# Ledger of designs, part 45: designed miniproteins, single chains, continued (3)

Each design is a single chain, and the fold is of that chain. pLDDT is the mean over its residues in the fold that is shown.

## One batch from the design tools (miniprotein)

Design m9548
Fold by ESMFold2-Fast:
Structure m9548 (fold): chain A 60 residues (1-60)
Amino acid sequence: DVEQQIKLLKALKEELIARMNEQIKKFDSENPETAKNWEVTAQQAKELMDREIAKLEAEL
């Protein structure tokens, strides 16, 4: 059901963002420009996931 999809999507979002943040930390010390690009990508991914979650929540 929609509630199960929301829970799954929230869990996937947290896992993906955590992995992206690890890449940011890795590159921040060696290549700040690459770290900045990962930050932008992580923010865009988070916003996209949040929009999908909001769409599902609107169906409740």
Scores: mean pLDDT 80

Design m9549
Fold by ESMFold2-Fast:
Structure m9549 (fold): chain A 91 residues (1-91)
Amino acid sequence: VTDEQLRELIEKILKENKDKKPADENSTSPAVKAAGLILTFLDLNLPVPVELVREMLEEIVLYYKSKGYSIDEILKDPVVRKLAEYLLKEE
């Protein structure tokens, strides 16, 4: 997986969700709340539903975008990179 592929995935997520806001600036989505468990499963190489990983990545990316972060800055987050790499390997 290349940095260019990671950037393209994040750009695609933002483009497909350009009219969506994060669930609430002061609340956490179910996907974000499950992040700790999903990350633990990925660390243990256990099967995780691709749809759940995608939903969590979308929520985190939209949250960072709402805070004014650029795509390149979002890709510096190790959690974002790990989730995006997982999706690219499973697609």
Scores: mean pLDDT 69

Design m9550
Fold by ESMFold2-Fast:
Structure m9550 (fold): chain A 108 residues (1-108)
Amino acid sequence: VTQTGGSGLEGGTLTLTATGLTGNAVAWYRQRPGEEKQLVAATDGKVTVFGKEVRGRASISKSGTTATLILNNLKKEDTAVYYAGGADSIDGAYTTWGAGVELTVLPP
């Protein structure tokens, strides 16, 4: 699994991609220092679930083996390591994982 990270300005938009995911469902998780991994978004192309902190400002899509996460209206709290995972179903075990990529939100 290959992931892309990056940096964006607070209030802006950033796109994360992951390739090489297998199965019908994909998920993005994030982890800040000293915290547990938290669900950001998951989709199987029919059902989509968002984590509480990103509702209304995130979108997720799956195309083949590629998962794309778009975060709008970036907040300082979005700074974290982001992990993409793949599963056979949205409520299944996510067993294909990327190594994680850093996302950094910079002041405007």
Scores: mean pLDDT 77

Design m9551
Fold by ESMFold2-Fast:
Structure m9551 (fold): chain A 83 residues (1-83)
Amino acid sequence: SEAEQQYLELMKYAGELLKPLVKPVPSEEDKEFLSLLGKLILTMVKQKMPLEKIREIVEELAELHGKSAKEAIEKLKKLLEEL
């Protein structure tokens, strides 16, 4: 489906953004962040959120993860609760 294709493209985009921010061996917090990010992207795509808005949210989360993985996870959980 188109939603599946959009999800895969967004996951690829998120992976490219996170590549310089993730250590070679991901921490448990990094694994939790990536799991929650995937769930958020899928939820936003299923709700037909504009792709540009999804990209902006992913960019903000990637930047926040670079500063604090814990704060990024907390923001992700809040966004998932709001959706």
Scores: mean pLDDT 79

Design m9552
Fold by ESMFold2-Fast:
Structure m9552 (fold): chain A 100 residues (1-100)
Amino acid sequence: DELLRRARELAALPEEEQRRRLEEELERLKKEVEERKKNEEEEKVREFVERQLALQTGIAVAALYLRRGDEERAREAVEAALTDAERLRELAREVGEEAA
């Protein structure tokens, strides 16, 4: 599971390094979106953005659960990123509340 492996790598890093990796990934995605806007229909660009945001959210949420030792919720987050945007939103809310 490539997404779960990426989440594990992120979870193993110090907070400062995790933040930097997420910022670098976001910057890379912004550049790819601008390149796609030049060559693709608006609808295709929107679909790409929505898919990429779901994947990045899934990886970030999974990394937070892995940091707590919750491997089951981490797997759910990466699976939801591919198939169930509503479940991904639920998992993101839950992890945010429990971090307090």
Scores: mean pLDDT 75

Design m9553
Fold by ESMFold2-Fast:
Structure m9553 (fold): chain A 80 residues (1-80)
Amino acid sequence: SMERLRALARGVAAVVQEAVRTGDIRAALERLLALFREHGEPEAAALLERALADPNVTFEEAVRTAQEALRLVREKVAAE
């Protein structure tokens, strides 16, 4: 639904803003993983699980993964 997509987009934006402020990439990825899982988006969550499995994940890679996860949800909503 559009409401779920908007809630996820707001949640992702909030986590990214906090990550920019703190520099805590792993905490941000863990919060994003929980967010997508809570909203029932397993394919998007799997992208974040993969990023968390990389001990050398960079801030840029984390942001790109979050954007890709949100894009998957957007495409799914557009197909509904």
Scores: mean pLDDT 82

Design m9554
Fold by ESMFold2-Fast:
Structure m9554 (fold): chain A 70 residues (1-70)
Amino acid sequence: MYELVLQSDDPNAAVKIAQAVHSNGGYLSSLRQGENIVARIWLPDEAALEAVKRALEENGIRVLSVRRLP
């Protein structure tokens, strides 16, 4: 499990986040929108995490922090 803190001014950011996670074999556990977007995701490996981060950045979604959850 990972917690991502994300920033975007795209009204479709939530859908793009979900698509990036699912296309890399992961699951979106929760997503909370406010000043920042906080997404809790499961991914199979670190290569999938790097692919998700790249996909988000390419879609104009800034990755502010990534945390591994216990």
Scores: mean pLDDT 85

Design m9555
Fold by ESMFold2-Fast:
Structure m9555 (fold): chain A 84 residues (1-84)
Amino acid sequence: AAASVTAEQAKAAIEQARKEIEELEKNLEAIAKELGLSPELLRRMAEIGRRAVEEAERLLAEGKAAEAMEVLARGLAEIRALAA
């Protein structure tokens, strides 16, 4: 059923999130300038993202794919709150 998160979907989302965090880290100063945010705020966002990815990976290892996706979504919400 399409309503259920598969382990493969969760794994792909976690891998994508890791790549986005790495890209943010590599281009942090340029992204900060483009968005009008401080580099310190972007570093905080990267920290939140890394913790969310690590927690999601742990949950996925426990067979909790849906909870892993929720953790990624909450991390993104925290990042958005810092940007406001």
Scores: mean pLDDT 79

Design m9556
Fold by ESMFold2-Fast:
Structure m9556 (fold): chain A 56 residues (1-56)
Amino acid sequence: SMEDIEKANRLAALAVVLGQEGRLDEARAALEQSRKVGGEEDAEKAENALKQAGAL
């Protein structure tokens, strides 16, 4: 649904912020939540960005 798309995007964005702050367990939890609401692509992009930055 449209609401799930927005939720997935927000969770992926939250994961990036948390990862940049060094809150890695919370960043991983946000990525998992994004994936569970159908945000696999958003979560994958966020995780890859964090890995490239050396945060994950």
Scores: mean pLDDT 80

Design m9557
Fold by ESMFold2-Fast:
Structure m9557 (fold): chain A 77 residues (1-77)
Amino acid sequence: SSLEELELAAALTLSLLREASEEQIRKAADAAGVSEKQLEALLELSKKEKVETSDLVKVFGRDPTPLKRFARALLAL
């Protein structure tokens, strides 16, 4: 997958995470198959004013699929 897809999926997912409760976040993460390690990394990134593409690549590689699943699960709540 392209870096642009990863960045777009991350921007949407992080925006949704900032609006969601901890209970909603955990429920959506479980539904999307997001690991505890990936979830902890995303929660730390959600606290940053600026997220670098390299931060995303470290956690997800070049695969936007987990972020797309997580965003869909968050939107379904």
Scores: mean pLDDT 82

Design m9558
Fold by ESMFold2-Fast:
Structure m9558 (fold): chain A 76 residues (1-76)
Amino acid sequence: DAARRSARLVRDLAQAGLDAIRAGDEAAKEAVIARARELAAQGLIDPGTADRLIDAIRAGDEATLQQLAQQATDLL
């Protein structure tokens, strides 16, 4: 199921973004951002969701990343 695959990818990206923010790891943050862009370009995740993930990671917005992870988990 493409929808479940997308949800798992979004959940994993949101969690990786949270982990990178909490660690203060700028290289890990950029790696998650690059991965989100790659997955959106391949059509594996929604581009709007990828943009929201990227914006939240850049802003250090843990609440938005937690919300995205929970929304994705609710689809699984």
Scores: mean pLDDT 88

Design m9559
Fold by ESMFold2-Fast:
Structure m9559 (fold): chain A 79 residues (1-79)
Amino acid sequence: EVEKLLKEAEKKREEAGQKLAEGLTTRDTYDAQAKASADPEVSRQLRAQGNQKLADLTAEAERLYKESEELRKKAEELK
């Protein structure tokens, strides 16, 4: 039981790390598209979109970290 909660906490922490990596990669992809754009306005919009995607994935990672901490706390309470 306690081991199961700790394993679930570990998986959520790992998933959070993956979301952060995905956010950075996504922003880099949008930055590359912005750099390739001939229109400065389109370039600016693409960068803003990439930054928004990074922010969204970072928020999701923070939620997963919080869930991991709650599971760890619950495991301690069940001892």
Scores: mean pLDDT 84

Design m9560
Fold by ESMFold2-Fast:
Structure m9560 (fold): chain A 74 residues (1-74)
Amino acid sequence: MPSPEEVVEEAERRLRELVERHAASLSPAQLDHARTLADIAVQELREMVKEGASVEEIREVAERAERALRDFLA
């Protein structure tokens, strides 16, 4: 079972990879916006870990953030 910290690290990696996979097809403004969205999501997840959130709660927020980012990039 992954720790809350491991779930955040995996989410950060996935969000950053998603942005980088789309970087060539985005305008500079869209790329900056996508990176900002990813950074905000990661900060929220890290704060949840500090507040003692469960692995399940962190996964739910991470999955919502990933979906929101995918919708932005579509």
Scores: mean pLDDT 83

Design m9561
Fold by ESMFold2-Fast:
Structure m9561 (fold): chain A 99 residues (1-99)
Amino acid sequence: SIADKQKQVRELQKKYGDLKSNTPSIREDDKKKIEQIQKQITELIQQKQQIVQQLPSLDPEAQQQALEQINQILDQIIELYKKGIDILKEVQKRIEEEK
């Protein structure tokens, strides 16, 4: 459900934020990848918010289509956070190995 996916997004956002704050020594190439992911997440969140704001003014058929779009956007946000988490974990592993 959308509610379950929103909960998953919140949990992943917290995990991503915690990892990012605890990973101060990021190489420029990894930093660019993280910045690209963050930009994509921000754009998707903005798209979702625009659709959510329009929902009360839509007819039932258009509301159903809008909810399907929200569901797809949430899936993309989840995938991007997971990708960002994986990159940050790999960065932390490399930092540990270089000590």
Scores: mean pLDDT 84

Design m9562
Fold by ESMFold2-Fast:
Structure m9562 (fold): chain A 109 residues (1-109)
Amino acid sequence: KDLTLEEILAKLVDLMEPLKEKADEVRELFVKMAEAIKNKNYEELEKIKKKLLELAKENNIYTPEFEHYLDTIVKFLELLSSPGKESEELRKNGMTATVSEIEELYKKA
């Protein structure tokens, strides 16, 4: 099913329920990820993505779905950081943007 970003974030929250005591750490990592993308710091972005995946694996909550949702969020943030029609379109749609829309716009970028 083609999920919106709101639906993906809701599913990530559900998947991270076993990590509730680390929820603040996970939120901080997402904030740092957005900052790294805005600053085009790809080394930091890769480090943060790896850290999130390691946390999921260490807490036995890793699934291919979790990795797919993280990849979708990263693509969304990269597109938002880029000047262009693609990023304007995503800014208008915001959290209602679907996985398919993000993937299509990412291919055009």
Scores: mean pLDDT 71

Design m9563
Fold by ESMFold2-Fast:
Structure m9563 (fold): chain A 80 residues (1-80)
Amino acid sequence: SEEIEKLEKLAKESKKKIEEAAKNNDLEKILEIKEEFEKEVEELLSGVPLSLEEAQKVSEILAEYYKHYAEAVNKVKKLE
């Protein structure tokens, strides 16, 4: 679906921003990027009925995103 494709693009773009912030050891910026991503996801999916298959894909994309986010946060914290 178009919503799933947009979500994948948002996640990929947000992950790149997190990687750049992590290179700068900027934990505050990583948190801001995550908050912006969550807002964009809410705006994209709010009021949109999803099939079970689409809901599963959303779950997989979000799980991968949060894993990447956690790894970036842990990397920055080790450098403090």
Scores: mean pLDDT 85

Design m9564
Fold by ESMFold2-Fast:
Structure m9564 (fold): chain A 87 residues (1-87)
Amino acid sequence: GRAEVEAAAERAIEEIRSEDLPEELKELAIETIRAMAAGDAEEAGRLARELAALAGRASGEELSDAELEAAGARARALAEKLAAYAA
């Protein structure tokens, strides 16, 4: 249910906080996880696209518009599934 989704999200957030990554990338990843856990598909998709773009720039790889859209679509689908599971 919702409690299990929230617990999984907090564990994922703790793992991200422990990573040796730029703070901006960590903040965006945490926001994306929280949006997915909340079942906010639109926000999760938007944040995941932004996260993919930032991660691509940080790694020296520029992602195509199609790859960014795919990242957003995957996050939206996951948020919808998590919302159904949390209900």
Scores: mean pLDDT 82

Design m9565
Fold by ESMFold2-Fast:
Structure m9565 (fold): chain A 85 residues (1-85)
Amino acid sequence: KKHLEEALRYAEEAIELAKKGDLEGAMEKMREAVRHLGEALGEFEAGIVEGMALIYVGVGRIIGKPEEGLIKAAELIKKVAEENL
């Protein structure tokens, strides 16, 4: 399950970058994780996960906690990848 392993790896990188305050880098790694989820699970399932992740990102920005939003988004993607490994 190489695509699930890559999705997990990119999600973990996104979490670490968000914790370091590299929000742009975290977003880029999160997008790579979603791309690999799409290859592993299909477009529809990956689209739902991406939508939920983007809600976390958006809410984090609105409430003035963009790092927390990105961490929550990446943690969701990580959990989905782990549960499907």
Scores: mean pLDDT 86

Design m9566
Fold by ESMFold2-Fast:
Formats: structure tokens, C-alpha cells, sequence
Structure m9566 (fold): chain A 81 residues (1-81)
């Protein structure tokens, strides 16, 4: 299940549809589906592209709380907030 959400998030990102990236990610979270660090990266980048800086920071705190690995790429995205 998580892999199917992660693949859909990646496809939406590849198409440049940041609204869809956010929608799919938030649907997975609502359903309690655990998402990997790549899905979080794409979600945080989509939020930043939409100017949703507070939501991007919240996603970072959720990663730390849930034990999801914080990659150098994610740290780099947040350094721009």
C-alpha cells in the first residue's frame, strides 16, 4: 500500500503537479499509511513551491517524530525557508 502511494506521489511530481503531490500525500497520511523519506522529500518540495513554509516545517517535525530518515536533500530544502 505505501509503495503505491509513493509511486503515485513520484509520478505527480514528475508531471509538475504539485497540488496532486500534496493531495496524494495527505490522503496517505489520513489513512495511516507509512511513507518513506522520498515521499516526504517530494511533499516538502511541493509545499515550498506553493509557499506553504509552515506546512513544510510541520512535515519535517513529523519525520523526526515518526523516525523517518532525514536526508541531505530534505535538509537542503528546509535551509531555504
Amino acid sequence: EAEKYENRIALAYLLGDYDLVIKIFEEAKRKGVPLNERAYFLYIEALIKQGKKDEALKAYEEMKRDGVPITEEIEYLLSKL
Scores: mean pLDDT 84

Design m9567
Fold by ESMFold2-Fast:
Structure m9567 (fold): chain A 55 residues (1-55)
Amino acid sequence: GLEKALSVASEEELKTAVAAMKAMGLSREQAAQFFSVNGGLSREEALEAAEALGL
């Protein structure tokens, strides 16, 4: 979830990434893939993080 995402990136870096993902028109699934690949989160944790961030 969000707590694991924050352990990998600062809150500001996470907000910047979310803004970029929204600007690119990424789906929640695509955003979750970025969190999984770059953050080391599981798919489930990445989906929860994306949802918590409003994606």
Scores: mean pLDDT 70

Design m9568
Fold by ESMFold2-Fast:
Structure m9568 (fold): chain A 100 residues (1-100)
Amino acid sequence: SEIEELRKKLSEANKKMNEKLKEGDYDGASKYAREMSDLYRQLGSLSDADDSSYLNKQADLLDQMSDKLAEGDKKSASQLASQYVGTSLRRIGDQVDKEL
């Protein structure tokens, strides 16, 4: 499905972003964060309203992180990455609670 293809691309972009961050290539990491943001927005457009809200929030955080990485503002980028991870963990918890 289109959703499965987008999720695969998102996973690949996330792996590449992390590789660039480990290398100290913040310009490269910024490009992959932007790609991830675009993929989250595409997933949001194909999702119901509840999922779309979450996916667009993740996209917004990744767009901001991309901008801060491109500016060399590693501290702000790190704070945004923590928000991105925290929002993801909270969403997983909410989904587990709904399935129980």
Scores: mean pLDDT 83

Design m9569
Fold by ESMFold2-Fast:
Structure m9569 (fold): chain A 81 residues (1-81)
Amino acid sequence: AVDPSKKTRLVIRLRGAKTEADAQRANLLLESAGFVGEPITTDGKVYTHTLEGISLARGEQIVRALAGFIDGVEVVSLEVT
């Protein structure tokens, strides 16, 4: 809120899910939140999803929500820029 005209970018990196159900759940949550990236699969790869043009306050709110809620998928990193 120190610079309300400045928009932030949120980058999340996730490791591939153990099951198709976990992958589908994670993809649904990321899509619902507005993230753009390759759909997560069970291949064990690291996936990058981005959310651009959001306020810093919204970015922090989404980070808090995701940190407690993506079950079955490993969050490798979460960055707000």
Scores: mean pLDDT 72

Design m9570
Fold by ESMFold2-Fast:
Structure m9570 (fold): chain A 62 residues (1-62)
Amino acid sequence: SAAEAAERGGRAGAAGDAEAARRHTLEMGSPWHAEAAYRATLAGDAGAAGVHAAGGMSRGGG
């Protein structure tokens, strides 16, 4: 589900796993948020990575 993918992306970002954060965020259908989550994770910004992972979910419209 979208919520589970966003949660997995955020957790991966918090753990510093940039590739997992990007992959799970991409499941939301937003390559821009996926790239942003990847970059944020590489920079050590877990908060930004989580926001971008959730950004794809928010575009689901409900």
Scores: mean pLDDT 71

Design m9571
Fold by ESMFold2-Fast:
Structure m9571 (fold): chain A 89 residues (1-89)
Amino acid sequence: MKRIEEALEKVRELIEEVGLPEKVLPAAEAGIYAAAGDDEKASELMAKAIYEEGVPHAVAVEAARAGAAAYKGDLEKAREYLKRAKELL
């Protein structure tokens, strides 16, 4: 649980640094839970990003990849995925 919280805080910092809207955060959080093995929670968070927050599917996918990379400790890869997400907006 704490590892998920730490990854989420790091991804939130990177979202702000890259200049993405906070509404992409649920998609990044979905990637963190998927990497942690919680596919049910990941699916719920991805649905929230796309259907409640209105995040385009391609943007949500790149944000989820960033979250998974952050969970694995690869913050440079996470930043690159978030930059791709921003270019798709």
Scores: mean pLDDT 86

Design m9572
Fold by ESMFold2-Fast:
Structure m9572 (fold): chain A 94 residues (1-94)
Amino acid sequence: SLAEEARELVERAQELVERATKLAIEARKTGDKEKAEEAERLAREGLRLARRAMRLASEAGDRETLLRAIGAAIGAIGVMFEAGLVLGRLPPAT
């Protein structure tokens, strides 16, 4: 069902965002650009899965899965911002 596919996608998105968050935190502490690039890669994939989960959950009327997918998307964007700071893609926050 659409709801089952959406739940599987949100679980995968959450796992990717959690892994990306840990890498982004470590990259911010150490300046490790390879970890920042890996965090950005995982976050981009997580965002892609979260966006698909949002569409399917919306079509299925699964409000809980939709909210979880939105949360995963926000988390992925946050990781991409943090990784971007290490990679010099975004201006440093003063």
Scores: mean pLDDT 88

Design m9573
Fold by ESMFold2-Fast:
Structure m9573 (fold): chain A 77 residues (1-77)
Amino acid sequence: SNQQRAQRRFRISRSLRERGDFSLSLTTLGLGYYLLGQYDLSIQYFQQSLDLDPNNEFARRQLQQTYSSLGRYDLAS
């Protein structure tokens, strides 16, 4: 039982790490589009990051900041 629990935790941990790494890569793409002022694409990549890793606090914060920037832009135009 102890060895089976360790193997399951190992598989889950590895899967979560791989998803987390890919989520961070998508977050980086989202940041790139944000810096280019491409807010719609930025939102899409941050959302994809959160779809892979819902606990990605960095992507969640950046998504909210992007919505705020878009809203301010629309109000400024």
Scores: mean pLDDT 77

Design m9574
Fold by ESMFold2-Fast:
Structure m9574 (fold): chain A 59 residues (1-59)
Amino acid sequence: SRLERLQQMLADNERAAARLRAEAARSSDPLLQGVLEIAAGASELVAERIRKKIAELQA
């Protein structure tokens, strides 16, 4: 269903953000750390939008 797909996409983006932040925290390269943190932030913004859409569908 559409809800199941959104839940999967939410989980995928939350895992991606966590993984990228963990990698950034382990990096000694400031440029790589910055890029990874930007990528993690992008995944988190997508996750927030998906959470809002799920809430709208469950109302």
Scores: mean pLDDT 89

Design m9575
Fold by ESMFold2-Fast:
Structure m9575 (fold): chain A 66 residues (1-66)
Amino acid sequence: GLEAAKEALRELERAVAAGDREAARRKSIQFDREGTRAAAEGHVEEAQALGERGRELLRKAGLSLG
C-alpha cells in the first residue's frame, strides 16, 4: 500500500546516500513494485508523486544515467 511505498522510498534514499549502487538498484525495484500496488489500491496521485520523487533522486545520484 501507500505506506509501504513511502517506506521503500526512504530505503532507496538511504541506499543512495550510502553510495551502495547494488542496494539502490534493489530498493528502486522494490519501490516501483510498492508504488504500483499503491496505485492499484486507489492511491494513484500519491503513487505518481512518489514515483517522480524517486526518479529525481536516482537522476541526481547518477543511477538512472547509463
Scores: mean pLDDT 79

Design m9576
Fold by ESMFold2-Fast:
Structure m9576 (fold): chain A 62 residues (1-62)
Amino acid sequence: TLQQVQQQAYQLALDAGLDEDTAKQLATMAQNQVAQGLDPDAVLEAVRTSAQAQAEIERQRA
């Protein structure tokens, strides 16, 4: 469901070390992409990859 995708994307972002605001943004984007007809598994994998990349950038700038 869209709610499950949102929750999973949010948790993936938090697990990657992103803050709550960034995690909420990624969760909203993932939910919207699935709502537009994208495959949930592909969207969640993209979220995981993006969250890891964003967390790395934020760590380097801290």
Scores: mean pLDDT 79

Design m9577
Fold by ESMFold2-Fast:
Structure m9577 (fold): chain A 62 residues (1-62)
Amino acid sequence: MSMEEAEEELGKIIEKLAEEGKLDTDKANEISIKILNALDENINDGEKALEEGKKIIEEELK
């Protein structure tokens, strides 16, 4: 998986959660910053970046 594909997939997840009313704007922005950091840490591994991003979303929704 490319980094671009991982970013698109994570973006779709956040957008869907916002549409479902599970994320307000402030929370969505906080999650997006954390995801960008995870993407930077895994810049050569889109699959790992996607997995780390999903974990961030799950933890933030608790």
Scores: mean pLDDT 77

Design m9578
Fold by ESMFold2-Fast:
Structure m9578 (fold): chain A 72 residues (1-72)
Amino acid sequence: LLDDVSRLFGAVAAAVTDPEVRKAILKAAHLVLEKGDFDGARKLVRDSLTKAGKTELAEQAEADIDALKARS
């Protein structure tokens, strides 16, 4: 679970160059790990990536977060 979260959010962060977007992705990982807030993490990732023009990455990240929540 911890390893899965680190891999998911780490991969998404590595795919973006904007440091502000990377900070949002790390905050989303913290929401999942510290609060179990998958919905909040999903919204934060979607909003930050979509505003950065990374719509396809946002869709993939949302799907990956939904899959992680379903198996948690």
Scores: mean pLDDT 80

Design m9579
Fold by ESMFold2-Fast:
Structure m9579 (fold): chain A 70 residues (1-70)
Amino acid sequence: SEEEMRERLKKIAEVILPEVVRNYVAGGLPKELAEMFAKKFLDNIIDDIVQNKDYERVERLEKIAEELKA
């Protein structure tokens, strides 16, 4: 279901967010702007994945999130 997909992606986004923030900071953005841009970037990705019902991409991102937790 769409609700299930969004909940899975929300959990993935919580794990990935710090890495996206670090990348924006490394690219020269101030931390506060990096956090805003990272959240917007992830929100846009979630919407794209849900709109396309891309379960394969959800599974790939979950694997990446598991590696980042280790």
Scores: mean pLDDT 84

Design m9580
Fold by ESMFold2-Fast:
Structure m9580 (fold): chain A 74 residues (1-74)
Amino acid sequence: SLEAEARALLEEARRHLRAGDRAAALTKVQEAVRLAEQLPDPEPIFKEAVLLLQELGRDDLAREVGARARELLA
């Protein structure tokens, strides 16, 4: 399912982050966000993505994803 694929991408992002590969982690988070927009309930994926983007120091992207989540959940 798309939900399982999005969750797997977030798990890969965490693995890359633990290994110190911030660029690979960022790419996986962005892929998960793209898939989450197609989910009936994207909120859990968006929440986790925002937290990972903050850990990556990408407050710009965390704000964009948060705004998109609010738009889709309104």
Scores: mean pLDDT 86

Design m9581
Fold by ESMFold2-Fast:
Structure m9581 (fold): chain A 77 residues (1-77)
Amino acid sequence: SREEAIAAVEEMRRAGKLPENLADHLIGMIEADVPLSVLIGVLESGLRAEKEEPSDVPEEILEGIRELLARLRELQA
């Protein structure tokens, strides 16, 4: 549900596993009724971009994004 998706993002943000700006953006998309498939695509694109062009993003944040991606996929099913 929308509430479960928002709760997952907020939990990851509170744990320091998501940047504030990314968490705010994702919550805004969920509140605007953007489909979970689109959110999943956004996160997949971000992880792909990091793989193609590695940056200074901490591994803990990348693992957090992967964990959120798994949770969103489960909620989409």
Scores: mean pLDDT 79

Design m9582
Fold by ESMFold2-Fast:
Structure m9582 (fold): chain A 88 residues (1-88)
Amino acid sequence: MTAYLLIMPKQTAPVELQVVPVSSAEEAIKLAEEARKRGAKYIAVTETHVIYGDDLAALLKALQEHADNLIGVPSWEAFEKAIREIFG
């Protein structure tokens, strides 16, 4: 199974997201924790590589307004739960 991490490593204009494929919960959590320790402004997980249109516009707006407090789903605990649900 493959999922994708969405990481904004630093808040800059224009906003840029890194998309990283991950194959296990352990890999996803390790990479996300390393990004978080390096000061990543946003971390999320998705089973779908393709995020665009209104979804992307809404995400970019949220990042611009709340970047310093935006770590994926509402909390790190919710993010870990989402990863575990994706990988089993």
Scores: mean pLDDT 63

Design m9583
Fold by ESMFold2-Fast:
Structure m9583 (fold): chain A 70 residues (1-70)
Amino acid sequence: SGQDILDDFEARLREVFASDLSREEQQRRIMGLVNEFLDRASTLSREDQDQLVVEASGILERLAAEQAAA
């Protein structure tokens, strides 16, 4: 389901931001997660895919802001 895709994406993003990896390696991991998310979302309806992209963007922005504030 779309929620499972979002939950997996958020969990894996949290792991990247919690890691001791360099900023460059974290950026590479995040790009990989975004690409994987888009591939998984492409199996859904266009309307569900559009909504999931909006939700995923919000998750990424929120987690990046939380990391910057810590």
Scores: mean pLDDT 83

